Designed miniproteins, single chains. Designs and how they scored, part 44

Each design is a single chain, and the fold is of that chain. pLDDT is the mean over its residues in the fold that is shown.

## One batch from the design tools (miniprotein)

Design m1608
Fold by ESMFold2-Fast:
Structure m1608 (fold): chain A 66 residues (1-66)
Amino acid sequence: MEAEANRKNLENLVEHIKATEDPEVAKKIEEAVKNGDYETAIELIGEKNESMAKVARGNVEIIKKA
């Protein structure tokens, strides 16, 4: 349950970046998440918004523990 909720939160964050920041970077973040490369995903999010990267890191830690 927690993993699914946090994964949805991460997906919503990527959709927000796609709509408001950069769709090409959002596409790269989606591929990184899809491949389980969460460190690359967090790095790419941080290039656009550092506070969003902190939220994404928290979501990823919960996903990894589930």
Scores: mean pLDDT 75

Design m1609
Fold by ESMFold2-Fast:
Structure m1609 (fold): chain A 70 residues (1-70)
Amino acid sequence: APRPPGSEEEVRMAEEIARLGLEIREAGDEEALEELERLGRELEERGVPRREQLRLLLERARELVERLRR
């Protein structure tokens, strides 16, 4: 199975992002899912390092899930 190279922290961040993204998808919040996808593309296009991309995506995913639970 392909695993990204990096620290255990990077792996945990990627797994948490995937879990939160699944929660958003299961809730049917397509706008929130699209926002996460747009952020991911923007960070990649801007050449942001992998670790920083994961941090920013995780922060946004948490914010979106928190809004969903309000």
Scores: mean pLDDT 78

Design m1610
Fold by ESMFold2-Fast:
Structure m1610 (fold): chain A 64 residues (1-64)
Amino acid sequence: SRIASLREQAERLLELAEKYIKDGKYNEAQLLLEQARTLADELEKLGDTESAAEIYAKIDEIEA
């Protein structure tokens, strides 16, 4: 489904962002987190508010 595809894409972006942060590539990580936010916004529009909230929470934890 589109929802499943968006969730998978967001998880991959978050995983890559964490890797870039560990490597000191903060600007590149920030771009990936912005892409993940866009996917979370799309999930929210499709009614998957729970998955969107989980993605937003992970982004906030990574940025902290």
Scores: mean pLDDT 87

Design m1611
Fold by ESMFold2-Fast:
Structure m1611 (fold): chain A 115 residues (1-115)
Amino acid sequence: KRAEAERLLREGLEALNAGDYETAIRYFREAARLAREAGDRRLEAQALIYLSGAYYQLGDYEKAKEYAQEALELGKDDPSLKSYALYALSQAYKGLGDEEKAQEYFEQAKKAHAE
């Protein structure tokens, strides 16, 4: 399950880089499901961060926000995952036109160790 979820994340990233956002979403959703079944909270958080990014590219900023919030909760004890999830929230709020919240989350992402 975990190794398969990792392979699906890689395939999803390849689709995302190719601009195939719908295919990327399918791979990331399956990766998140398999990570959850395996009890791998870190891998689940990574998949949700990528889902947030893919929905942002499609212009679905509410979905991007929802997945970023879920990723933040799962990855809150991992500085790198927390930083990426906060950055994803910043991007989602920027898409929604909430520049104040976007800036707030961006500053939090930098403080959380943006790597």
Scores: mean pLDDT 86

Design m1612
Fold by ESMFold2-Fast:
Structure m1612 (fold): chain A 58 residues (1-58)
Amino acid sequence: GKELEEIAKRIGEMYGKDPETVKELLEKLLKGEISARELAEELGISESAVRAIVEKLK
């Protein structure tokens, strides 16, 4: 949705990642296809940062 695209864009800008790649990873996390740890490793951020992002998507 629109919120997912906005969050993916902000993360991409903040961590120097492609927003489309971030969006795909966030969609996989929300579907339970990857863990918060795996997303954190892919983006180079902390698991606590991933959990904060997930709270905004609920």
Scores: mean pLDDT 78

Design m1613
Fold by ESMFold2-Fast:
Structure m1613 (fold): chain A 84 residues (1-84)
Amino acid sequence: AVIALLALALGVAALVLARIALKLAKTKEALVKAIAAALAGAGAIFLAEYALKTGDVRAAIEALLTALEALALAVEALKLALAD
């Protein structure tokens, strides 16, 4: 349960950061990375909710890994957006 909840929290954080990056993005590279972060974050949330409903530990771990990748992409998108 803890892993799925952590994945959900990180996925939501990635979506929030991706939305901020999308609003600040002035270059195609920043925009593409922000969109990729938003999609990965949404996927992590979906997997985390599935894991919470079914108790699937594998889905919880995959959600956590996806959320971490989404967060990394969102941070990169924000760095690019702020550099513009």
Scores: mean pLDDT 82

Design m1614
Fold by ESMFold2-Fast:
Structure m1614 (fold): chain A 74 residues (1-74)
Amino acid sequence: SAAQAEARELVLKAADIFEKMGRTELADLLRRFVAEHPDATPEEMRAWLREHLPPEYVPAAEGIVRAAQHIIDQ
């Protein structure tokens, strides 16, 4: 529960950073995922992001998933 909340906060902070960089589409998709799937595992998040993100954002999505996984694994 606490680890899931911390991982969710990480994703929302990543969305804020991408929005400030002018990557509004990526920020909106990350916020939408957190709102619609608050209890998702990192693997479910990876699968959802691969289906919804343009190919150029896949490396960024993988970085976010890895960071969330490390929080949950601690």
Scores: mean pLDDT 78

Design m1615
Fold by ESMFold2-Fast:
Structure m1615 (fold): chain A 63 residues (1-63)
Amino acid sequence: DKVEELLNEIKKLYPEFTDEDIELLRKAIEAGMDPEAIVEGLKEGFSLENIKRSAEALVKDKE
């Protein structure tokens, strides 16, 4: 699964992400979040909190 590979790479590069954070990102991608946008956001220095907030909003909108 390409999504799982991407999430594993994020976890390796950003160990501050917990397993719960990775699960939230997986759900957000399934809800329509662009996985490349997550990686680009992290590279540009967006905080983990900002990325999680965007992911939570997208998941809640789809639930």
Scores: mean pLDDT 76

Design m1616
Fold by ESMFold2-Fast:
Structure m1616 (fold): chain A 84 residues (1-84)
Amino acid sequence: IEEAIEHVRKAAQAVLEQADQAPGEAVREILRLLQEAIEALENGDLQSALEHLRRAKALAEEAGLKEAAEHVEKAIAIVEEQLE
């Protein structure tokens, strides 16, 4: 889980570094979803975390934020492996 949270934090950093290259509303929504994913992961709610991460990835891909999307995909893979 800590590894998944680290990838989510890297995704948020990538979004912030490229914030000027994407619509502000999209940037805010992606960052909100990433924050909600971190909170869900910290609470052990892997299903909610996965939902938030999948939505964040889709928005990042639509916005052309490739680096952020790649970090989110790594977090998704880790969370999926942790599901029973």
Scores: mean pLDDT 82

Design m1617
Fold by ESMFold2-Fast:
Formats: C-alpha cells, sequence, structure tokens
Structure m1617 (fold): chain A 68 residues (1-68)
C-alpha cells in the first residue's frame, strides 16, 4: 500500500484556511471532500491544484455568460 501522507494538524489547518480564503468555506469543504474521495493526499500542491481547477471553472462560466 502507498505510504499515508504525512500531515500534522497545523499543516491541515493552514491548508484549509488557505482554501477558505481563496474559494470560501463551502467550496473549501467540497475540495477537501473531493481530495479524500479521489485519494489525493492533503498537501499544499494538491490544495493549490484543486483551487486552480475551481477558479478556472468559475472563469469558464463567466466566459460562457459573456458569450450569451
Amino acid sequence: LPAPPEIDEETRRRLYERAVKEVGPAIADAIFAAMDAEGWPWSEENVDRFIKVVKNGLATRAELAAAA
């Protein structure tokens, strides 16, 4: 089995706070739920990647709205 990700409570809290700051608590909760469901380890890179995907999705929706 792959080694479990090494993450302490302080790192977990900082990653969560960063996600909340970037996308808000509801979306942050969804990101962490998605990471758990997909088996992604809680890391700064994975959190940043999910935040970027969400922001890109929001940007795409804005572009579609502008095109309508």
Scores: mean pLDDT 68

Design m1618
Fold by ESMFold2-Fast:
Structure m1618 (fold): chain A 89 residues (1-89)
Amino acid sequence: HHMEEKLKKLLEEAEKKEKELKEYKKLLGIEGNPEGLLGLVGVEQYKFAKKAKELGLELGPQSIIDRLEENLEEFKEKKEETEEIIKKL
């Protein structure tokens, strides 16, 4: 069942990206608080931006958190769609 294996791998990747995003926002103390990012020092902002880039997210000059939340919702939707497809196999 090659298709089933591909879908499982895609689902795992989506879950990992979602978890990493959530953990990084929590680590920086900015989960649900965009003001937190404005208080970060350069190295912390760099780490945040680097992590977001690794996850394939677009970075804006002042709306990084909003973009992360939008992409997190997209990851959740893709994960749910993939899971539904797997159930139909």
Scores: mean pLDDT 55

Design m1619
Fold by ESMFold2-Fast:
Structure m1619 (fold): chain A 62 residues (1-62)
Amino acid sequence: MSKEEAIEMAKAAVEAGSDRERLVERLRELGVPEEDVEEVGKLSEEEIRQMYERAKALLEKL
């Protein structure tokens, strides 16, 4: 994953606010590969929350 792609995914996760359906929709809008979007769609609510927290931390390091 490129640094730019990681930043865009992190922004999408923060904007979605740990909502799985909203996150999936936002990632598709950003042109994220469908295989990665499908993996996000399979995640539990807790896994989505962890992704949101990691994305927020990633943005803070930039």
Scores: mean pLDDT 70

Design m1620
Fold by ESMFold2-Fast:
Structure m1620 (fold): chain A 45 residues (1-45)
Amino acid sequence: MAEVGRKAREEIEKARKDYFTNNTPEAKERLRRVVREANERLLAA
């Protein structure tokens, strides 16, 4: 599933950009969650 890897990278990049722009605890938590969920999807795919 090449699509899963691509979407995972895009979500991580968006979350990183959000964190660098806002630099809030909420943005940091979102980045951490997105990375964790992306890894879980990649392992399942």
Scores: mean pLDDT 74

Design m1621
Fold by ESMFold2-Fast:
Structure m1621 (fold): chain A 54 residues (1-54)
Amino acid sequence: MSELLKLSNEELARLMVEHSRAGDVDGAIRAGEALSRKGVGSEELSRLVLEASK
């Protein structure tokens, strides 16, 4: 978790999308938790995930 907190919100959203697509649910959850710990709310999370999904 501490290593994930060093990443930007955009990088964390990208990791969450990539882990989800790869079937790594645990990795996706950890990236999402890191975003939540950085104060990213549900609306901002949705925006970041949409942008990371291209």
Scores: mean pLDDT 78

Design m1622
Fold by ESMFold2-Fast:
Structure m1622 (fold): chain A 67 residues (1-67)
Amino acid sequence: SAQELLEFGKKLFENGQLDEAIALYKRAIELDPNYAEAYLALGEALEKQGRLEEAEKYREKAKELAP
């Protein structure tokens, strides 16, 4: 499920596996395009990689879905 992908992605993020976490967050979004928490988690991981413009885009999407 999208929630399981988000949870596993968060564990990878905590372990410093940012690329793998990002891939799982994107898969969670593919399964549930309205999953605000997955967009927020993706934004945080991208920001940690220094991909600030992409991070801001996904964080804005999260705000639209869950203000």
Scores: mean pLDDT 85

Design m1624
Fold by ESMFold2-Fast:
Structure m1624 (fold): chain A 78 residues (1-78)
Amino acid sequence: SLADLLVELLGVPPEEAERWAAEILAAPPEERAGRLAGVLYRHRRTLNEEQARRLAEALGVPEEDVIRANRVVAQALA
């Protein structure tokens, strides 16, 4: 699930991951990568290629959208 991936990625408790997952998935598909970027930025995390792929599948969005969102976060954290 998206929540399980967020636990692995962010190291947050399951309840917190479930709240972030619910917030992201409440968005229409075209906005989900942007909401994910906000969560990543707040936790000062970036994704490797495997994580981006798994998250794209969990969000139901193209991998390109997640890769682009991750790049924006990486640039903002630099």
Scores: mean pLDDT 88

Design m1625
Fold by ESMFold2-Fast:
Structure m1625 (fold): chain A 68 residues (1-68)
Amino acid sequence: SRRRASELYREAARAKEQGDLERAARLAREAGRLAGWSDEEIERHVETVRTDPGAAETLREQADLLEA
């Protein structure tokens, strides 16, 4: 579901802002699967979620796109 994936991306963004990188990565993986991403796309995105300080903004952008 696009709505569920959007919710998970927003939760991942909050986890990233709180410094819970493991939770952020797990939520981003689940959201990517629900959004229909490939395993390769999911792994690249999870790496970005863990390493990029701006990832919370990117996660919110992805959530907004799924709600449109």
Scores: mean pLDDT 83

Design m1626
Fold by ESMFold2-Fast:
Order: sequence, then C-alpha cells, then structure tokens
Structure m1626 (fold): chain A 73 residues (1-73)
Amino acid sequence: SEEELRRTAEAVIAAARAAGIDPQTVLDILKGKKPVSPETAARIGAILAAVGVSTADQEKVDGIARELERLLA
C-alpha cells in the first residue's frame, strides 16, 4: 500500500541519518541521478535491507523513491 511505502520511506530516512548519509543522496542514487561507488552501493543496500527492502525488488524501490521525493520536498 502507499501508506506502507510511506512508512518504509520514513524508516529509510531515519536509517540514512543514523548512518551519516544525507537522505537526499539516497534518493538521488535510487533515481539514478548520481554515479555510485561499490562501497556506497553496499551502504545503501544495507540501509534498504535494515528496513526490509531488497534492492532486487525494483517495484518496491521505485515506490520508496517516490515517497522519499514527497517527504524531502
């Protein structure tokens, strides 16, 4: 549901901040707006995994990116 995606996006923001990563940078990487090193990709993958999201689930990743865009606007 959109509400579930929104809650997951809020959890991504909290996890990113706890990891010392700007949530806007996470959004830009998920949208393909920034090149990413393997080390940064692993850190983003760990954040998504911590909130129960597989990076292989592109539909869910896209939904989270949309909700992140709304929350960070």
Scores: mean pLDDT 80

Design m1627
Fold by ESMFold2-Fast:
Structure m1627 (fold): chain A 65 residues (1-65)
Amino acid sequence: SALAERAALMQEFARLAVKLMEVDPQRARDLATQFSLAASTERDLDVFRETIERLKAEMEALIAE
C-alpha cells in the first residue's frame, strides 16, 4: 500500500530526527521543516521517497560527526 510505505518513510525520518535533535537542534529543525513541506505537498510516492531518503542521508551524516 502506498499509504503504508509513506507511513514507514515518515517513521524512519522521525527516528533520525530525534537523534539529530540531541546533536544539532537547529539543523534538526531545518530538516524537519523540509520534511513537513514534502509531507504536506508531495503527492507522488516515488518523489516523496527520494526526498525522504535524501533528508535521511543528510541526518545520518550530521549524526556521524
Scores: mean pLDDT 84

Design m1629
Fold by ESMFold2-Fast:
Structure m1629 (fold): chain A 52 residues (1-52)
Amino acid sequence: MSAEEYYERGLAAFAAGDYEAAIAYFQRALALDPEHEEARRFLELARSAARR
C-alpha cells in the first residue's frame, strides 16, 4: 500500500469510530511519508478520541 492508501483506510476507520485501527493506519502512512500533514493531524485526533 502507498501512504495515501493507508491514510484513506485510516479515514474510513476514524469515520467508523475504530480509533485504534485509525491510529495504526495513520502511523503507517507517516512511516511511508513523514511529511503527510493530514495524516499527522488525524493521528492526533484519533489518539485524543481513543479512551485506552
Scores: mean pLDDT 82

Design m1630
Fold by ESMFold2-Fast:
Structure m1630 (fold): chain A 98 residues (1-98)
Amino acid sequence: SMKELRELLEEGKKYYEEGDYEKAALLYDLALGLARIMEAVGIEVPKELLVEILVNLGKAYLKLNKPEKAIGAYERALELDPENEEAKKNLEEAKKKL
C-alpha cells in the first residue's frame, strides 16, 4: 500500500540520519520492491515518490562505498525525472569513485 511504501521510506531516512547506512539501503530497497509489486498489479505509484526512493538508495550506497550500485539507482531516478538536480550531481560524484 502507499502508506507502507511511505513508512519504509521514512524509516530508511531515519536510519540514514543515525548513520546506519546498511539498514537505510535495505529499507529503501524494500520500498522499491514494494513499488514494483504495486505497479505490476496495476496500482500507480507517484513518479516523485519513486525518484525520492531511488535518490536516497543511491546516497546510502555511496556511504557504503558501493558506487556501482549508487550509479544504477541514480540512473533509474533520471529515467523517471531527467531534470532531477540532486540525482545528476550525485551521479557525477559516484562516477568519480570508480
Scores: mean pLDDT 89

Design m1631
Fold by ESMFold2-Fast:
Structure m1631 (fold): chain A 81 residues (1-81)
Amino acid sequence: MGDEALEKGDYETAIKLYEEELKKSNYQDADVFTRLAVAYLKLGDYEKAKEYAEKALSLDPNNINARTVLAAAEAMIKKKK
C-alpha cells in the first residue's frame, strides 16, 4: 500500500502509510525507514530524508538503498550552504 502511493507520486500518503507500518514493527523495520527516507527525499525535505536514512542504517548498516538516500540527502543539504 505505501509502495503504491510512492509509485503514484503521492508522497504524503506514502509517508502516512509507512509511519503506520513502523508503529506495527515497533520502529524496528529498516526497509520501512528507507522508504520513508525516499519519500521525504522526493518531497525535497532533505533533513527528514537524512534522519530516516540514518535510522535505517542504525538497524541495518549494510542497507545499500539507505546509504544511497543518505548520500543524496547530505549532498543536497551541503549545496544549500
Scores: mean pLDDT 79

Design m1632
Fold by ESMFold2-Fast:
Structure m1632 (fold): chain A 57 residues (1-57)
Amino acid sequence: MNLQDVLDGIYEAILKHTGNEEAAQLAVEAFRAYLEGNQQKALELGQQALKLGGRGK
């Protein structure tokens, strides 16, 4: 599995779990930022994704 397949998997998993496209997009961008070494941006985007998707049922 390459990086793109992993990112696509994260997007689909978050979208399926939360039903929120913005949360799924933020989760993917957080993971990209983390891989690029931008830990601050990854944390900020990850927290936004969790806030939107953290309304788990």
Scores: mean pLDDT 76

Design m1633
Fold by ESMFold2-Fast:
Structure m1633 (fold): chain A 65 residues (1-65)
Amino acid sequence: GPLLEEIRRILREGGASEEEIEEIIRALQDGDGKKAERLLVRLYLEGKISVEQANRLGRLAREVL
């Protein structure tokens, strides 16, 4: 849906790999909010997404869950 496509777009712009993007999307589709949160925090700590991107992704993830 549009929310998942927006999440993919932000992650790709940040430099996440397609494998990392699909792992996050799968966690969200499975309703595994804890796994999705851990994966997003990891990308932030690795410098692959900004704090602004991380905050936006967190909000979008909560809407999908």
Scores: mean pLDDT 87

Design m1634
Fold by ESMFold2-Fast:
Structure m1634 (fold): chain A 61 residues (1-61)
Amino acid sequence: SKSPEDEARDFLQAFNDSIGSLKKLSEEARLALVKKYFKGDDPGELKRRLEAFQKLLAATP
């Protein structure tokens, strides 16, 4: 299966036209979007994916 980093990258590539808007979202809004995209209900898995997603966003200029 894909790593959390790869899943976060795929998510951003699927929504590449929204990357700028995603950076302006609150943490709660980002979490809701991650939950909807990954459809995970396990707290540890969701947290891991959210952290990978946040790291990827922070690395984007």
Scores: mean pLDDT 61

Design m1635
Fold by ESMFold2-Fast:
Structure m1635 (fold): chain A 101 residues (1-101)
Amino acid sequence: SSGSITFTAKEAGEYKVTITQLSGAPGVFQVTLTNKKTGESQSATVTLRPFLSESVTFELKEAGEYELTLTTLSGSGKGTYKVTVTNLKTGEKQTKTLTLK
């Protein structure tokens, strides 16, 4: 299964994506970050366990709207996930919840 959230980057630079598994089974997931204007994407693999967090840093070349997609590579993937995106220059955080069915 997969699910997506959208966030707005106010400036180019390094952004830390932290994913916390709030419910569901352990698994391996692909985190994909897509620039909604250009379609350019970056991806990384994370292993999630219940109530634990994993983080990946992405470098964004431009400000704008980005789609973050969480795709299940192994395990059921069903569950609720807290996604926090942190601008590493400013410390500004955006948090959203993602449910995979």
Scores: mean pLDDT 84

Design m1636
Fold by ESMFold2-Fast:
Structure m1636 (fold): chain A 95 residues (1-95)
Amino acid sequence: SELGRAQTIARVQIIALEAEIFVIDKILERYPDIPQEKQDKLRSIKEELENIVKEARAELDKATTPEQVRAVLDRLEERTNPLIKELQKLIDEIK
């Protein structure tokens, strides 16, 4: 029960991060005239988020306890939070 709940929360968090990656792709498609420096930052954030998601999925596949799932989620949040903040700042500068 607790393991199932933790796994569901983890799945939702991963899906939310994959949605952010999708948003970056759509920004790059929709605003081709944004400065190269901002394009490079968006691509850098995307690559970092993709790597974090890949690592988190691998760790979750090996997790057998709720504590292990929570540890993965804590690391995921710590690693992604500054990237999401930078992404939001870049979006605000483009619009």
Scores: mean pLDDT 87

Design m1637
Fold by ESMFold2-Fast:
Structure m1637 (fold): chain A 61 residues (1-61)
Amino acid sequence: AAGDYTGQDAATVMAGVRAARELGLDASVAEVARRLGISQATASRALALARQLAADGVVTE
């Protein structure tokens, strides 16, 4: 996960994972950014991580 490299704002990334899970993982970067009130760059990273965690069978509820 992103936290493994820098510890940078893991809470925001995990909130993005949860939002992507609730939106169905096919949600756009803009939709995730809008839901969390974050930048599209951060939302893009969160959505990519959410998809990776879903593929690994790990998602937040």
Scores: mean pLDDT 66

Design m1638
Fold by ESMFold2-Fast:
Structure m1638 (fold): chain A 65 residues (1-65)
Amino acid sequence: SSEVKAAIEKMKKEKTPVNGVNILSEHASKTGDKELTDLMLLAARMASQGKSLDEIIAELEKKAA
């Protein structure tokens, strides 16, 4: 969806996984988009596992395609 793509593009401007997850959380809360909520939960799980922001973004882009 366009909301998912917009959120991922904003994440690319962030410097930490926590900030990236916060971008997804804000967009999910604002739009009520289920795909954004599911991606936010995935991103939060990856961040808790010590994955880098770049690894998280790459995985989200694969899931959103």
Scores: mean pLDDT 83

Design m1639
Fold by ESMFold2-Fast:
Structure m1639 (fold): chain A 68 residues (1-68)
Amino acid sequence: MSLSETEDNIRKAAEELGLDADKIIEHNKQQREILEKDGKLGPGSLEIPYLPENASLDEVIKILKLNK
């Protein structure tokens, strides 16, 4: 708990950085499913890093800036 809080933080960070929030959210969800199933991140992790569930807005902004 809560995927909605992480989603809201991603949306706010993406708005500040001029990024597509929906794309980042979908990518993060796909990476989580791959990690849970395979025990390792999928190939998409090289495009956008996996964001942990409890990442604060500041941490999401920092990660997205550093991996742009």
Scores: mean pLDDT 70

Design m1640
Fold by ESMFold2-Fast:
Structure m1640 (fold): chain A 69 residues (1-69)
Amino acid sequence: SHMKKLHEELLKLIGEILAIIGEILDLERELERETDPERKERIKKEIEELKKKREELLEKAKELSEKLK
């Protein structure tokens, strides 16, 4: 029961990480096409925030993975 719940939580975290990676890639493509400096700065900040969230989720997934060993 406990191990099954940890596996389900890990899979959910992996799904969230993949979704964030997808958002970062979409924003990086948008940034490549953007010509307005103010909009570029907004996109850069959004990418930075998503990268921080990705790192937090990766650390959580790492900790959860260690509990499954």
Scores: mean pLDDT 86

Design m1641
Fold by ESMFold2-Fast:
Structure m1641 (fold): chain A 72 residues (1-72)
Amino acid sequence: SMEELKKKLEEEIKKLEEEAKKLEPYFPDQARQALLLVEIARRSLEKGDYESAEKAVAHARLLVEEAKKKLE
């Protein structure tokens, strides 16, 4: 349902924001870009644009995962 999708996206946005903030001391530019995508995702959800929100979340996750790999 759209309500379940909204809740899932809200939870993913929150997790990505927390993860991006933790990466800021190591990769400030990538962390900042991920946080901007988190903001875009949040605004898209507020407008009911779930497709744009999902795309922004996916892009933010990719940046966070790439940064984490560099710490290994």
Scores: mean pLDDT 86

Design m1642
Fold by ESMFold2-Fast:
Formats: structure tokens, C-alpha cells, sequence
Structure m1642 (fold): chain A 95 residues (1-95)
């Protein structure tokens, strides 16, 4: 069934997106924790460098999550279009 295929696709996309964004976020948090420890040790230069790295990693994680959300949205949109086409009984060739 088309619905079963769409559900399996959504589950796979969601699992992949969650794994990727979680790994990136974890890396960013680890870098932020390293910056805190460096600051506590009195190494302000190392702390600032680590914070900059953490910000870049978290920005990357956000972009990855947004990309995954757009991909999931595209799958849902295709499913809705297929359902609409089947309900209407009208195959419309795109112009």
C-alpha cells in the first residue's frame, strides 16, 4: 500500500534526521563544556576558541535539522499529491 510505503519512508527519514542532529548537537555541547573547563583553568584564549567552535557546530546541527525537516516535508507533500490525484481520478500531466 502507498500509505505503508510513505509511513516507512517517514520513519526512516525521521530516524536518520534524529541521529544526525543528535550527534552534531552532542559535539557542540562537548565543545561548550571544554570551553567552560578552559575558562575555569584561567585560559581565556582557549575558552574563546572553544566557544567559537561550539557555535559553529551548533549552527551546523541546526542547518542539518532544517534540511532533514524539508526532506520529510517533501515526502509528505508527495503523499498528499498522490492521494489527491487518486481521489480526483485525474492524471494531470504537468505542463
Amino acid sequence: TAEEGLRAGREGAAAGAAAGSTAAAKGGRAAARGAELAAEAGDERAARAALGGAETALYGARNAADGAAQAAGAVAGIGAAVEGGLAAGRPAPPA
Scores: mean pLDDT 58

Design m1643
Fold by ESMFold2-Fast:
Structure m1643 (fold): chain A 81 residues (1-81)
Amino acid sequence: IDKLNEAIKAGKYDEAAAIVKELGGANNPAVIDAINKQAADYGGQIVLENGELKFVPKEGIAASDLITAIRFYNRVKRALS
């Protein structure tokens, strides 16, 4: 988990994807919690609902921050796939 958090924070999403796979992917609640914590720093939250990943943007988010959050979400979605 610590290595996953460091990889995400550093923008090393390919490394993060490998770590997610090693930790059991979306089936590991600790992985989902770590990703949600990082997504909040990027102006939103990632939730797992009925086996589908959803991105929920923060209310009042600026357009530039929203674009950054969506890019982060897409990277995380790839890591969990």
Scores: mean pLDDT 65

Design m1644
Fold by ESMFold2-Fast:
Structure m1644 (fold): chain A 60 residues (1-60)
Amino acid sequence: SEVEEFVREHIGLPRDELTAYIVEKFGLDRAEVEPLIDKLYNGEISVQEFIEQLEALVAK
């Protein structure tokens, strides 16, 4: 998916930069994205789980 491709290209970025790029690219609310970013960077979810959750937000 476009979400998977974008995330895999950008996962090496600092938390705030990745958040900003995702919000801009997919037109999402920062408040919807930040909890997923926090879980990803704290190691609470995998990159694949992050992609799946982000795809669900984009599909809304």
Scores: mean pLDDT 84

Design m1645
Fold by ESMFold2-Fast:
Structure m1645 (fold): chain A 110 residues (1-110)
Amino acid sequence: SSLIQQGQQLRDQGLQLFDQGDYSRAVSLFQQSRRLFESVDPDNWLPYLNLGISLNGDGNYDLSIQYYNRALSINPNNWRAWLGLGSSYASLGDYDTARQYFDRSRQLRS
């Protein structure tokens, strides 16, 4: 559908900005892409993972954790989301929780 194509275009623009280190603008584009995908493909965990990663890069660790948890609610074996949770909790200074999530990520890659 045209909505899927618009969502993909916004995602691709967001990925380009993320690669350039412009995390705040990447987050904005990924949020727009997420809204379009939610109406057409609600079981797609990737938009939530992209938001988790970009919000973590932007220093918004609390929202990053929320989006990683949303990705995991759809795909609990997503090792990248567990890795991202570990990174966000480490950035918040919760190293014990971070280690548990890093361990879970490693187990899922084995």
Scores: mean pLDDT 88

